# Designed miniproteins, single chains, continued (3): the designs that were tried, part 5

Each design is a single chain, and the fold is of that chain. pLDDT is the mean over its residues in the fold that is shown.

## One batch from the design tools (miniprotein)

Design m8148
Fold by ESMFold2-Fast:
Structure m8148 (fold): chain A 68 residues (1-68)
Amino acid sequence: MSAAEVTALSALGEARELIAQGASVEEARKIALEGLKRGLDRLVAAGEATEEQARAALEWAERQLSTL
């Protein structure tokens, strides 16, 4: 599993945890996506993920978050 995929899974888990703690679905999605984008940008800048891996991970996470 790539670092980008692990970061996307962590973002999805964070959104679910925020909702479980009483956050709105809209706010949880926003927080998780903003965190994910920052995390993916850092991985690409550090050479730990490719732009393609980051894009695929973001697209996957956006689809998963839309089902909450």
Scores: mean pLDDT 84

Design m8149
Fold by ESMFold2-Fast:
Structure m8149 (fold): chain A 65 residues (1-65)
Amino acid sequence: MTKEVAAKILAIGTGFEIGTSVEVREEDGKLILRIKVETEEQKALAEETAKQMKSIVPNLEVVIE
């Protein structure tokens, strides 16, 4: 599986799991996953999910805001 396809699948899954807005961008061969959170609980879930995703996609950068 390509890293781009894996990142898109993870973004869709993460969006449904956390119940928030998720965006994926590719820049200079690096994948950037941006997660918007509204509560402390969503932030904690996003951080945990980000750790798991980075183990699968090593060139993934995650931004939580």
Scores: mean pLDDT 68

Design m8151
Fold by ESMFold2-Fast:
Structure m8151 (fold): chain A 60 residues (1-60)
Amino acid sequence: SRKEILKTFLEAVVGSSETLIERMEERKKTASPEQQAKIEELIKRNREDIERLRKEIEEL
């Protein structure tokens, strides 16, 4: 169904975003304090996007 296709697509997007966060968390470990702050902001925004997408999946 259309809902199944959309759910699969959104779940794939969430998975890709989670992988990106894992890579950013790893980079943060060796980053300067200024770079850590910037990476934290990017991680925060990506996590907010994931939570929004998860809500959309639940509403399907």
Scores: mean pLDDT 86

Design m8152
Fold by ESMFold2-Fast:
Structure m8152 (fold): chain A 74 residues (1-74)
Amino acid sequence: MVAVVISVEAPPEAMPDVVAAARAAGLDAYRASPTRVVAAGVVSEEAARAARAAFEALRARHPGMRVRVDERAL
């Protein structure tokens, strides 16, 4: 199990995709502002890797998107 916090800054039009990707990975997604989402949870290492891959794919679709990932092994 891994504790994960992902912070995403992106245009407002990207936010539905960001929230959907976070929830698909089993993370709780919180829209902190029109351009910022924070997703957090305790998930499997496989789910954490899937979440990171999904956010990297979203970066390719949305230029200027910033993703920060913080992971702690439990």
Scores: mean pLDDT 80

Design m8153
Fold by ESMFold2-Fast:
Structure m8153 (fold): chain A 75 residues (1-75)
Amino acid sequence: DAQAHLRRGRALYAAGRLAEAAAEFERAIDLDPDYAEAWAQLGFVYAGLGRAEEAREYFRRALALDPSTGAGRLL
């Protein structure tokens, strides 16, 4: 399910496996496109990859879906 992919992605991100983390968060979004937390986590991955413009876009998407995610404080 989407939550399992989110958990897997977070574990991979903590391990520094950024490309694999991104794939897991993208899978979570494929299953639930309204999963604001998955969009926010993808933003963190892209920020870690040095891809700041893409990270900002993902954070804006997360904020638009759920303002309570705290993503607005990161923009």
Scores: mean pLDDT 81

Design m8154
Fold by ESMFold2-Fast:
Structure m8154 (fold): chain A 64 residues (1-64)
Amino acid sequence: TLDPHRRAGLAAEARGQAAFNAGKYAEAEAYYREAARHFRLAGDEAGAAAAEAKAAEAAKKAGR
């Protein structure tokens, strides 16, 4: 069974990817940041770092 925070992080990451693919980069950034927070709470530092990198990429696409 996945940790509840890890499960929430994976769900937020999936929503972030869907938003990114739809060109909604600001929304994708927000979801990836949410995913990073959940991964961090689950003790998944690698997952949190990867989600933060995706959030940064989404921010660049959003013009920030």
Scores: mean pLDDT 86

Design m8155
Fold by ESMFold2-Fast:
Structure m8155 (fold): chain A 72 residues (1-72)
Amino acid sequence: MSMEEQVEKAEEILKELAKERGIDIEKFKDEPEGVQLQLLSETATKLVEEYGLSVKEASEVIRKVKEKILEE
């Protein structure tokens, strides 16, 4: 799976997790830091468990997702 595909899957997972919490993904950056970290951690766990990524790969993907969502 390419890095682009991994980032796309991570964004989809994060969006689903945010929706479960009643959080608009566009407002994710405005959520408390603890909420942001919890959802990013759950996303990383799903990448490892459901998509077979290593912990290192999941961490790199989460870094890219965080940059895309929180710094844009």
Scores: mean pLDDT 78

Design m8156
Fold by ESMFold2-Fast:
Structure m8156 (fold): chain A 57 residues (1-57)
Amino acid sequence: KVDEWVERSKADPRRRGLIEVRGPELADPDFPERLVQLLKEYREKSGFPTVGLQLLP
């Protein structure tokens, strides 16, 4: 999942710093903790800062 976001960010500058989140994931009580880990992994692998979330259906 994170590796896909990193590859998209490298290929398309418009996607840099955008993390894709599915709507059902927001209903998970553990989601905030998982989000922190996903953001950390994205930053470590890509070298890009996170600037937003893209909500998907």
Scores: mean pLDDT 69

Design m8157
Fold by ESMFold2-Fast:
Structure m8157 (fold): chain A 55 residues (1-55)
Amino acid sequence: SKEEEAKKYVQKAVDALNAGDYDTAIEYARKALELDPSNKLAQDILKAAENMKAA
């Protein structure tokens, strides 16, 4: 399902965020939200990665 695909992108976004790769984290979080716009974890990861880039 789209929801299961979104979870895979969320995991990739988390891995990138933990590695300090904020551009990759933003990319995967956006892909997750494209598949499942209501995914709160993907929304939170996107905000966190964007804030880290802005700092």
Scores: mean pLDDT 85

Design m8158
Fold by ESMFold2-Fast:
Structure m8158 (fold): chain A 64 residues (1-64)
Amino acid sequence: TAEDALAAGRELFASGRLEEAVKYYEMAIELDPDNKEAWRNLAEAYEALGETDKAKVYREKAES
């Protein structure tokens, strides 16, 4: 489920597996595009990767 993908992504993010966390957050969004938390977590992961422009775009998606 989207919630399972989100949970897996959060565990990967906490472990410093940022690129893998991004993939799981993207899966969560594909399964449930209305999940604002998934958009926020994706933005945080991109920020941690130094992808500040992408982080801004996804943060705006979360707040829409």
Scores: mean pLDDT 82

Design m8159
Fold by ESMFold2-Fast:
Structure m8159 (fold): chain A 57 residues (1-57)
Amino acid sequence: VVFSEADQAALVETGEKLAAGEISREEALALLSERTGIPEEDIKENADRDAVRYVLR
């Protein structure tokens, strides 16, 4: 998975909302998929990689 600057900003924003308890993990994945155009399955597979770690924090 390759993330642009805009995609990385979306990851950070979504990760912060998840960490604050404002959204669920499922909602975070849906928002990331919507913003980046990357399938939820692909995001989940990269959850342990640097590019997606913001969502899991």
Scores: mean pLDDT 65

Design m8160
Fold by ESMFold2-Fast:
Order: sequence, then structure tokens, then C-alpha cells
Structure m8160 (fold): chain A 57 residues (1-57)
Amino acid sequence: MEEELLKKRIEIEKKFRQKMEEAAANGDYDKVAELLRKFDDARRRGLTPEEMEKLLE
């Protein structure tokens, strides 16, 4: 269902946000910029939640 895909997308977006917040807390702004770039690229390319998850590995 559409709701299932939306739920998975929200979950992966939250994971990206958490990793960016962790990097910022550590003063690793290069990591924050990289994660933001990966997130924006994935969104622009219309990647699935599963494909976005792979970008975090």
C-alpha cells in the first residue's frame, strides 16, 4: 500500500537526520555535508527506501 511505502520513507529520512545530528554533535561538518548530499541525490533520483538505506552503509 501507499501508506507502507510512505512509512518506510519517513523511517529512512529519520535515520539520515539522526546520522547528520550525530556528525554535527561531533563537529564533523564534512560528514554532515556528505550525508545531506547523499539524501538530496537519493530524493532527486527517486530512490526507494531500501536504496536510500544502502547509502547509509
Scores: mean pLDDT 78

Design m8161
Fold by ESMFold2-Fast:
Structure m8161 (fold): chain A 72 residues (1-72)
Amino acid sequence: MEYSEEEREEAIELLEKLIEALEEAEASPEVIELVREAIRALKERKDEEAYKHLEEALKLLPNLEVLKEILK
């Protein structure tokens, strides 16, 4: 799976906002780190690796189902 530049930029912005919300909610540091790793992978053009990190985050917080929409 490869994102267009527009999709990648939008995903990065959404994930950065998600990190802010997770930090305010005092979410598990493990989940926050997985989202940060996904952002890093997207910036490095490693879209498959980013998807893997977000899937791991979803296993720990199932209520993050909204992330599936970013990863289309």
Scores: mean pLDDT 70

Design m8162
Fold by ESMFold2-Fast:
Structure m8162 (fold): chain A 55 residues (1-55)
Amino acid sequence: MLPATPEQEAEARALEAEADRLWAEHPDDREAVARAVGLKLRGIGLLVQSEIEQR
């Protein structure tokens, strides 16, 4: 469990939800898949950064 502020957790959750939506609706669309991967990486980065700073 990564300790995140409510704002960081909401942002990461929003990024994950958008990524999942893009992947589910456009699995064969290369641009949509690339955007989904980018969004997931941004969400993970946000949570990891939060963990480091709140250590």
Scores: mean pLDDT 72

Design m8163
Fold by ESMFold2-Fast:
Structure m8163 (fold): chain A 65 residues (1-65)
Amino acid sequence: SDEIHNLLLEESSLTLEAMRYYVLSRVYAKQGDEEKAQAYLEKSRELLDRANEIGKKAEELIKKE
């Protein structure tokens, strides 16, 4: 359905954004900037949690008759 399709697109978008923040976190960690590394890691985790919630909603709709 269009609703399921839109949820999967939103999940994918949030996952890609989370990966960008994760990469940025690792770059700052290598530079010794632990504060920035942790801040970007936390942003990545928040986006991934949101993506997981949307993924669960999509899965519940798929499991409906």
Scores: mean pLDDT 87

Design m8164
Fold by ESMFold2-Fast:
Structure m8164 (fold): chain A 64 residues (1-64)
Amino acid sequence: SRERLWAEVEVALLMMQGAVYLKAGDYEKAAETFRKAAELARQHGLDSVAKAAEEMYKEAEKKI
C-alpha cells in the first residue's frame, strides 16, 4: 500500500539520521531517533528493519 511504502521511506530516513547522530557522538538523539524508527517499523509490519532499529537503539542507549 502507499502507507507501507511511505513508512519504508520514513524508517530509512530515521535510520540514516540516527546513524549520523551516533557517528557525531550525540547518543541521546541517536537513541530517540532509532526508537522512533523501531516503533514506526513495528506499526507497519516491517519486522526485519524493526529488529535492526531496536538493536541500534539499545547500542546507543549503552553509550549514554
Scores: mean pLDDT 86

Design m8165
Fold by ESMFold2-Fast:
Structure m8165 (fold): chain A 66 residues (1-66)
Amino acid sequence: SAAEEEARRYFEEGVAAARAGDYATAVRHLQQALDILRAAGAPEAELTRMEHALAEARRALQDAQA
């Protein structure tokens, strides 16, 4: 679906930002991907996977700001 494609783009951009050390951008993109999947009624397993990715990015952001 269009929503799945949009969420995938945000996920890919978030992963790329995290690899570049831009954890603030990674958090923003992963949050947008999660919000799109929630609005689309994605299965809980997919939401949980995205929530884990977002939690990892948030942890990296906190560590980088210490």
Scores: mean pLDDT 87

Design m8166
Fold by ESMFold2-Fast:
Structure m8166 (fold): chain A 87 residues (1-87)
Amino acid sequence: MAAVEEGLLRAAEAAEEGARKAEELGELEAAELFRKAAELAREAARLYAEALRTGDEALLEEAERLAEEASKLAEKGAELLREALEK
């Protein structure tokens, strides 16, 4: 049952690595988007774990919302990096 939490934590790690690579390339906006994505993914993992402990479906819905937002920010960061490679 920890599979979703583990997936969110791995997504956060991937976003943190994306931020580091973007920063090395001087793409500070992409780096910031990846850092925000990582933070939201970690918050989603924590809320998901809490929802499983308490049975609170509102926490589950909030975790899903944060996970979706994290995914969108990571995609925007990746798009900015792709645009930088096309310059």
Scores: mean pLDDT 83

Design m8167
Fold by ESMFold2-Fast:
Structure m8167 (fold): chain A 70 residues (1-70)
Amino acid sequence: TPAEQALREAVRARLDADPTVYPSVVEALEHAKKLVEEAARELEPRFDPAEVQAVRDRMLAELDALQAAA
């Protein structure tokens, strides 16, 4: 969906702009989760909030799975 594309692109742009070296993979993934939540909040006024929240929840679940494997 356009909302999913916009959210994934917004998160990618934020990650690419982040110069921070994180002490651990867990902390890096926790920061990525915060970027997903921030990008979703910014996109809610531009798209269907329910669709943005559904994409946000899927991306957070993906990051949770990576964190559990770390």
Scores: mean pLDDT 77

Design m8168
Fold by ESMFold2-Fast:
Structure m8168 (fold): chain A 61 residues (1-61)
Amino acid sequence: SEEELLKKVQEATAAYAAAKDAGDYEKAIEAAEKAAEIAKLAGSKEGYEAAKEGIEKIKAE
């Protein structure tokens, strides 16, 4: 459902922020990949591209 997708997006975003704050870039990438998957399921091309861009920025660090 749309409500479940919204909750998953919020959880992935929180996990990403926590992982970055802890310096755990592997977990941050995993959280961003989950966000990209959720965006794709929701049909959000903009959200999917934003998540992929975030992953590329982390890998460039």
Scores: mean pLDDT 73

Design m8169
Fold by ESMFold2-Fast:
Structure m8169 (fold): chain A 70 residues (1-70)
Amino acid sequence: VKEAIEKIKKLAEEKSTEETIEEGRKIIKETVEKMKASGKYSGEEIQKAADELNAALSDGVEKAIKREKA
């Protein structure tokens, strides 16, 4: 989860808003699917991780928009 959040932050710094959304969604999907496949996490833990990743993507998108306006 932490590595996925860091990747999303880097996308927001380097990529366009549209690319940040597209690649960020892929990172979230892959991370959630990997957690489900591992069998180590409860449904609540997976949902919490998805919520954290979506929050990081929302923050990243907002930062990318501000960067493009600057």
Scores: mean pLDDT 78

Design m8170
Fold by ESMFold2-Fast:
Structure m8170 (fold): chain A 59 residues (1-59)
Amino acid sequence: SALAEEGRRLVEEAVRLAREGRYEEAGKLGQKGIDLLLEAGDEETARAAENRVVRAAAL
C-alpha cells in the first residue's frame, strides 16, 4: 500500500540519520514512519523498523 511504502521510506531515512549521529531527527522521522506502517496494518515491519533505528543509533 502507499502508506506502507511511505512508512518504509521514512524508516530507511531515519536509519541513515541515526548512523550519521543525528539522533533527534532520526527519532522523529522513525516514529512517523512506524506510525504509517501501523496504520497500514504492517505490525511486523513496524516492530522491525523500531529495532533497526535503535541499533543504528547504538542505543
Scores: mean pLDDT 81

Design m8171
Fold by ESMFold2-Fast:
Structure m8171 (fold): chain A 80 residues (1-80)
Amino acid sequence: GREELAKPEVQKRLAADLYNAIGNVLLKKGDYEGAIEAYRKAIELDPKNADAYRNLGLAYEKLGKTEEAEKWFKKADEIE
């Protein structure tokens, strides 16, 4: 059989999912700057991760950066 976990693209997608999950934990904890960094890493590894873009927008909204948040929400909508 083909080992999917050995593919670089699969490894990057799994790492992106992990960074998105880390961002969610940090966001819940109130570490909005840490959440932003984690979500940005998720997007860097998987630019089609719509959840990471949406969550990045939420983190910016929590920091009061409404204009920046709207930018990331629009990017999430363009992917979904």
Scores: mean pLDDT 83

Design m8172
Fold by ESMFold2-Fast:
Structure m8172 (fold): chain A 55 residues (1-55)
Amino acid sequence: DEAYEAGRKLGKEFGLDEGGQDLLGTSVKDAVEAGASLERALALVKEGLEEKLAE
């Protein structure tokens, strides 16, 4: 699943464990299934992760 794998790669880039990578993979997949493009889904998930890490 391309969207799921893209989200997992994003999690790896941020140094997340397997659970964090799976969560990001699922989040990107869910956003694409809700009608977002893959690029938009990745941007939204990355933005949310960066905001959480900045807190």
Scores: mean pLDDT 79

Design m8173
Fold by ESMFold2-Fast:
Structure m8173 (fold): chain A 86 residues (1-86)
Amino acid sequence: MKLVITFVGATPAQKDQLRAYAEELRARGYEVTVEEKGDTVTLTIEGASVSLVVAEVLRAIGLGLDGAEVEIKFEGDTVTITVKFG
């Protein structure tokens, strides 16, 4: 599956965490593209397993409980998660 996660309003500390996470995913064998534009970070993960998709959906729900705005879209083989920090 293809997993696209977009974070809007990320702080410098959150950007550091997202960059570290992208490197962790690459170390686990995933093809990960990171795009940064201002306070927006987009991670595109090719070949995501069902378990990785479920874990990221649960993470997004957790961020929503912490006050972020979260949108999740499922279309064919692509899952898109958008997180907007408050």
Scores: mean pLDDT 83

Design m8174
Fold by ESMFold2-Fast:
Structure m8174 (fold): chain A 60 residues (1-60)
Amino acid sequence: SAEYDAIVAALRRAGVPEEKAEEAARLYMEGYSIDEVSERVGVPKSLLAPVVQAALASLA
């Protein structure tokens, strides 16, 4: 999906490793909250929240 691809690309640009970026995007698309994704993947919420928000805004 466009949302999944945008989140993966944005996280990769922010320095998140590819496998972690793909895992985070998948969990988010499955309906997990940003807090739950942060806890499960080990990406800080302070990085994850603004990057995901910016990625989704880029699709507007």
Scores: mean pLDDT 85

Design m8175
Fold by ESMFold2-Fast:
Structure m8175 (fold): chain A 62 residues (1-62)
Amino acid sequence: MLEELTELVKQVAPSLSDEQAREIAERAVRARDLLLSLGASPEDAERAARDYAVLEARKAEA
């Protein structure tokens, strides 16, 4: 998931550095893990992580 989210961030925000993209992806993975620990389904947690990554990527380029 971390690699997939890093690639997603780079696709949404290609002007970000690899380090910035990875930092956003790592935060998204932590959000997924938190949701899973709270009883969310894997599908819901993964969707939330992807949505988070996209939003943060767009903010970082703004």
Scores: mean pLDDT 83

Design m8176
Fold by ESMFold2-Fast:
Structure m8176 (fold): chain A 64 residues (1-64)
Amino acid sequence: MYTVVGDTGDRGAARIIGGMIAKEYPDAEYTVEGDRVTVKTSNKEAAEQAAAAIRAHGGTATLT
């Protein structure tokens, strides 16, 4: 299972990124705490796309 933790600097961006990943990858779960989004998925592509989206919005992302 992959876990992506991203600090976006914007609560709206965190919610949009989490929601878009969950819509595209229904097996992905996400939570938002302030400007931080956490995505958990068994799909490597979903995890990589989440990390890339966070970084594209100027945030920092850790994929484990």
Scores: mean pLDDT 84

Design m8177
Fold by ESMFold2-Fast:
Structure m8177 (fold): chain A 64 residues (1-64)
Amino acid sequence: MVDDRDVALALLEIAATITIKSKPPVEEAREILDRYAQRAVDMGADPEEVERLKEEALKRIEEL
């Protein structure tokens, strides 16, 4: 049985992947990732895992 937390994390990962591939300005990317991270936490995802995924995605965008 898939937990809502697993779905929330998967949605954040998908949003991060799309954002990275779209190569938006860093500030716009941060706003997008912050919104999806907050949604994931609201859906019951572990805040520590969410923050780690967001940080990794932001580092990937900054490397572009």
Scores: mean pLDDT 76

Design m8178
Fold by ESMFold2-Fast:
Structure m8178 (fold): chain A 72 residues (1-72)
Amino acid sequence: DLIKKAEEHIRKAEQALAAGDLDTAREHLGKANEYINEALKKDPTNEQVLRASKRFGRVQRELAAQAAARAA
């Protein structure tokens, strides 16, 4: 199940960010993005995929904020 795989990788990215591991978070977000895109190709109106995409966006913004804070 592509949606379940995407959600699992989003969860792992959230855990990596909580641990301060930005590289691991980037890797898991990359995998989540692949699964979300494949699921959207099958059903672009799928509510579960749209929710996963919204959660992905929040985690990606948190990653960007943490990366910016460490670069400053």
Scores: mean pLDDT 83

Design m8179
Fold by ESMFold2-Fast:
Structure m8179 (fold): chain A 86 residues (1-86)
Amino acid sequence: SAERAAELIEEAAEAEKAGDKEKAAELLEEAAELFREEAERTGDPLYEVRALEALARAYELRGDKEKAEELRKEALKLRAEVQAAR
């Protein structure tokens, strides 16, 4: 479902360009769920990073800036941990 998640990210970007923030947020939430499923299935934490980044954007589009910032910090921390892993 990583392929479906990528398609949803592209559809969300098009919805955002069209000014449909709510549709973009919904598509990003669906993409985040699919990325989390891939993280569980593969054990690859980069899928959880992508899920957190997608979810952060969804919250930002809905006006929840504090939740978006929390999720971005979590994503950055996890990405740094993955890059530093031996």
Scores: mean pLDDT 87

Design m8180
Fold by ESMFold2-Fast:
Structure m8180 (fold): chain A 97 residues (1-97)
Amino acid sequence: MREKALELLKKGEEYLKQGDYKKALEAYLEALRIAEELGDKRLIAEALLGIGEVYLEIGNYDLARKYYQRALKIYEELGDKEGIERAQENLKKVEEK
């Protein structure tokens, strides 16, 4: 299951780069579901960050902000400095809209 979540995160990123926001969202949401079942906080945060990026690209800034804030909280709980920086950079992009 963890390997499937990682593959779905990768597929979500690939779909996002291609502009296929529906498939990107489906992949990230399935990765989130698996990550939550596993209790893997890092995978949960990664999936939430990806979902936020999809909403940013489609122009739903309120949802993008909420997902980025959820990811940030988890990265802060984990003490993941790199994850914190990534989430904060993405929040800044939303605040400029």
Scores: mean pLDDT 88

Design m8181
Fold by ESMFold2-Fast:
Structure m8181 (fold): chain A 66 residues (1-66)
Amino acid sequence: MSWQELFQELMKAIDEGAPVEELVELARKLAESTDDEIELSMAIMGITVSGDPNKDKIIDALVETF
């Protein structure tokens, strides 16, 4: 699965109200799929603007794994 596909899956899961554990796992997979800081920044922005109550945990998982 490409970074683009994983990012779409994460954003869809956020929109569908998936459990935080699933969102964190998707964020880790997304971070492992790319070495591009611009792609990481786009993911952080997407998560931030989603307004998810667990956004900080999702972003932490993404940044820690990257």
Scores: mean pLDDT 82

Design m8182
Fold by ESMFold2-Fast:
Structure m8182 (fold): chain A 65 residues (1-65)
Amino acid sequence: MEKEKILQEFRKKARELMSKAKTVEQYEKISEIAQKALDEIRKAKTPEEAREVSNKALEEMEKIL
């Protein structure tokens, strides 16, 4: 269940980043990135791919803040 752990860790970190949004626009953009990343993590064939998707999405969300 390594992929499941990656998904749960991503959800936790994404929620933390969303809570830091100062505007509705920032929140919406971060939420969109998070939803897309969740779908990509679920479709990933390996835990390594899931982790890469998670890391990239978290970086993009941090850039918006």
Scores: mean pLDDT 81

Design m8183
Fold by ESMFold2-Fast:
Structure m8183 (fold): chain A 70 residues (1-70)
Amino acid sequence: MSEEQKKKLLKLIGEILRIIGDIIELEKKLEKAEKEGKKEEVEKIKKEIEKLEAKLEELRKELKELDKNA
């Protein structure tokens, strides 16, 4: 693996970890909102989690492409 590929890999891993952290925080907020019966907040949080999961899938595809080209 080249130095340039290593830098891209580290950047992708960092972005993936950040998004996972954001999803975990949103899942905690979702559990609290569901327990409190806040339907509108629950829907908003679910939509945000779905958007972050979509971004995570895109980053995972980039990670696979780097592994394939190594």
Scores: mean pLDDT 81

Design m8184
Fold by ESMFold2-Fast:
Structure m8184 (fold): chain A 66 residues (1-66)
Amino acid sequence: MTLDQFIDMVSSNVGRDGADSLDDATDVNQVTVLTARRTVDAVRSGNPDQGGQIIDDTFQWSQDNF
């Protein structure tokens, strides 16, 4: 599985869970994909703490827009 395929899968799963109540599904999907990419990149660079921060930011965004 390539990184791009993984990011697409993550985006689809997160979007499915929250997209039903979101204003702009396509816009949210783009943000989710970028977030997933940043998380993977941070972990690969040896900074798993950054990955945790990205997850927390995504959760916070969800609460603010949910």
Scores: mean pLDDT 56

Design m8185
Fold by ESMFold2-Fast:
Structure m8185 (fold): chain A 63 residues (1-63)
Amino acid sequence: ASKEEADKLIKQGDEYRSQGKYDKAIEAYDQAAKIYESLGDKESALEAEINAGLIRIEQAVSK
């Protein structure tokens, strides 16, 4: 996996999120976070985790 692949997954996650496809957005952000972690990019991994986490929180409170 590459940084370019992770960056594309972030863009896909953002796109899914804007479409209301929250499950797919979370999957894309989770995949990006794993790639960034494997590359030692802790900051980008944390940002991806935060984006996924915000969707999870929003979904939990919007029941």
Scores: mean pLDDT 81

Design m8186
Fold by ESMFold2-Fast:
Structure m8186 (fold): chain A 86 residues (1-86)
Amino acid sequence: SAAEAEEEKFLEQMIKQIENITKERKGPASDELIAELREQLAKLPERYSPLRKAVEEALAAGLDDFGVKQLINIVDSALLRARRLG
């Protein structure tokens, strides 16, 4: 359906942004920011598993505080979209 195609396009765009953040934002991040991001990740529905995987891979690669904050914003956007679509 058109709604499924828009959902897939949204996920592809978010994953691409995560990959770009991972390349630009290298370094250690605070445990508090990582914990906040992981709490938000746990709220994502299973259909967003590709996005969760991309975020987990980015964290494993090593991000600075600004990188983690950008990932929190991406996950928050995905959660808002998931809530809107039911």
Scores: mean pLDDT 85

Design m8187
Fold by ESMFold2-Fast:
Structure m8187 (fold): chain A 62 residues (1-62)
Amino acid sequence: SSEIKKLQDEVDKLKKRVDELKARLAAETDPDVRAALQAGLDETQKELDKTTDELNKAKSIS
């Protein structure tokens, strides 16, 4: 369904953002910037987990 496709695309985007934030955090030495990046990573991971759960539910009814 189009909904499964949209959820898969969103999961793929969130995975890329998680990888980007992890790479930035690994390279960053400023503690205030690191704290902001960690908060962004935590929020993005939470969104990825929610979207993955929604994708799995959508697949179970197909």
Scores: mean pLDDT 86

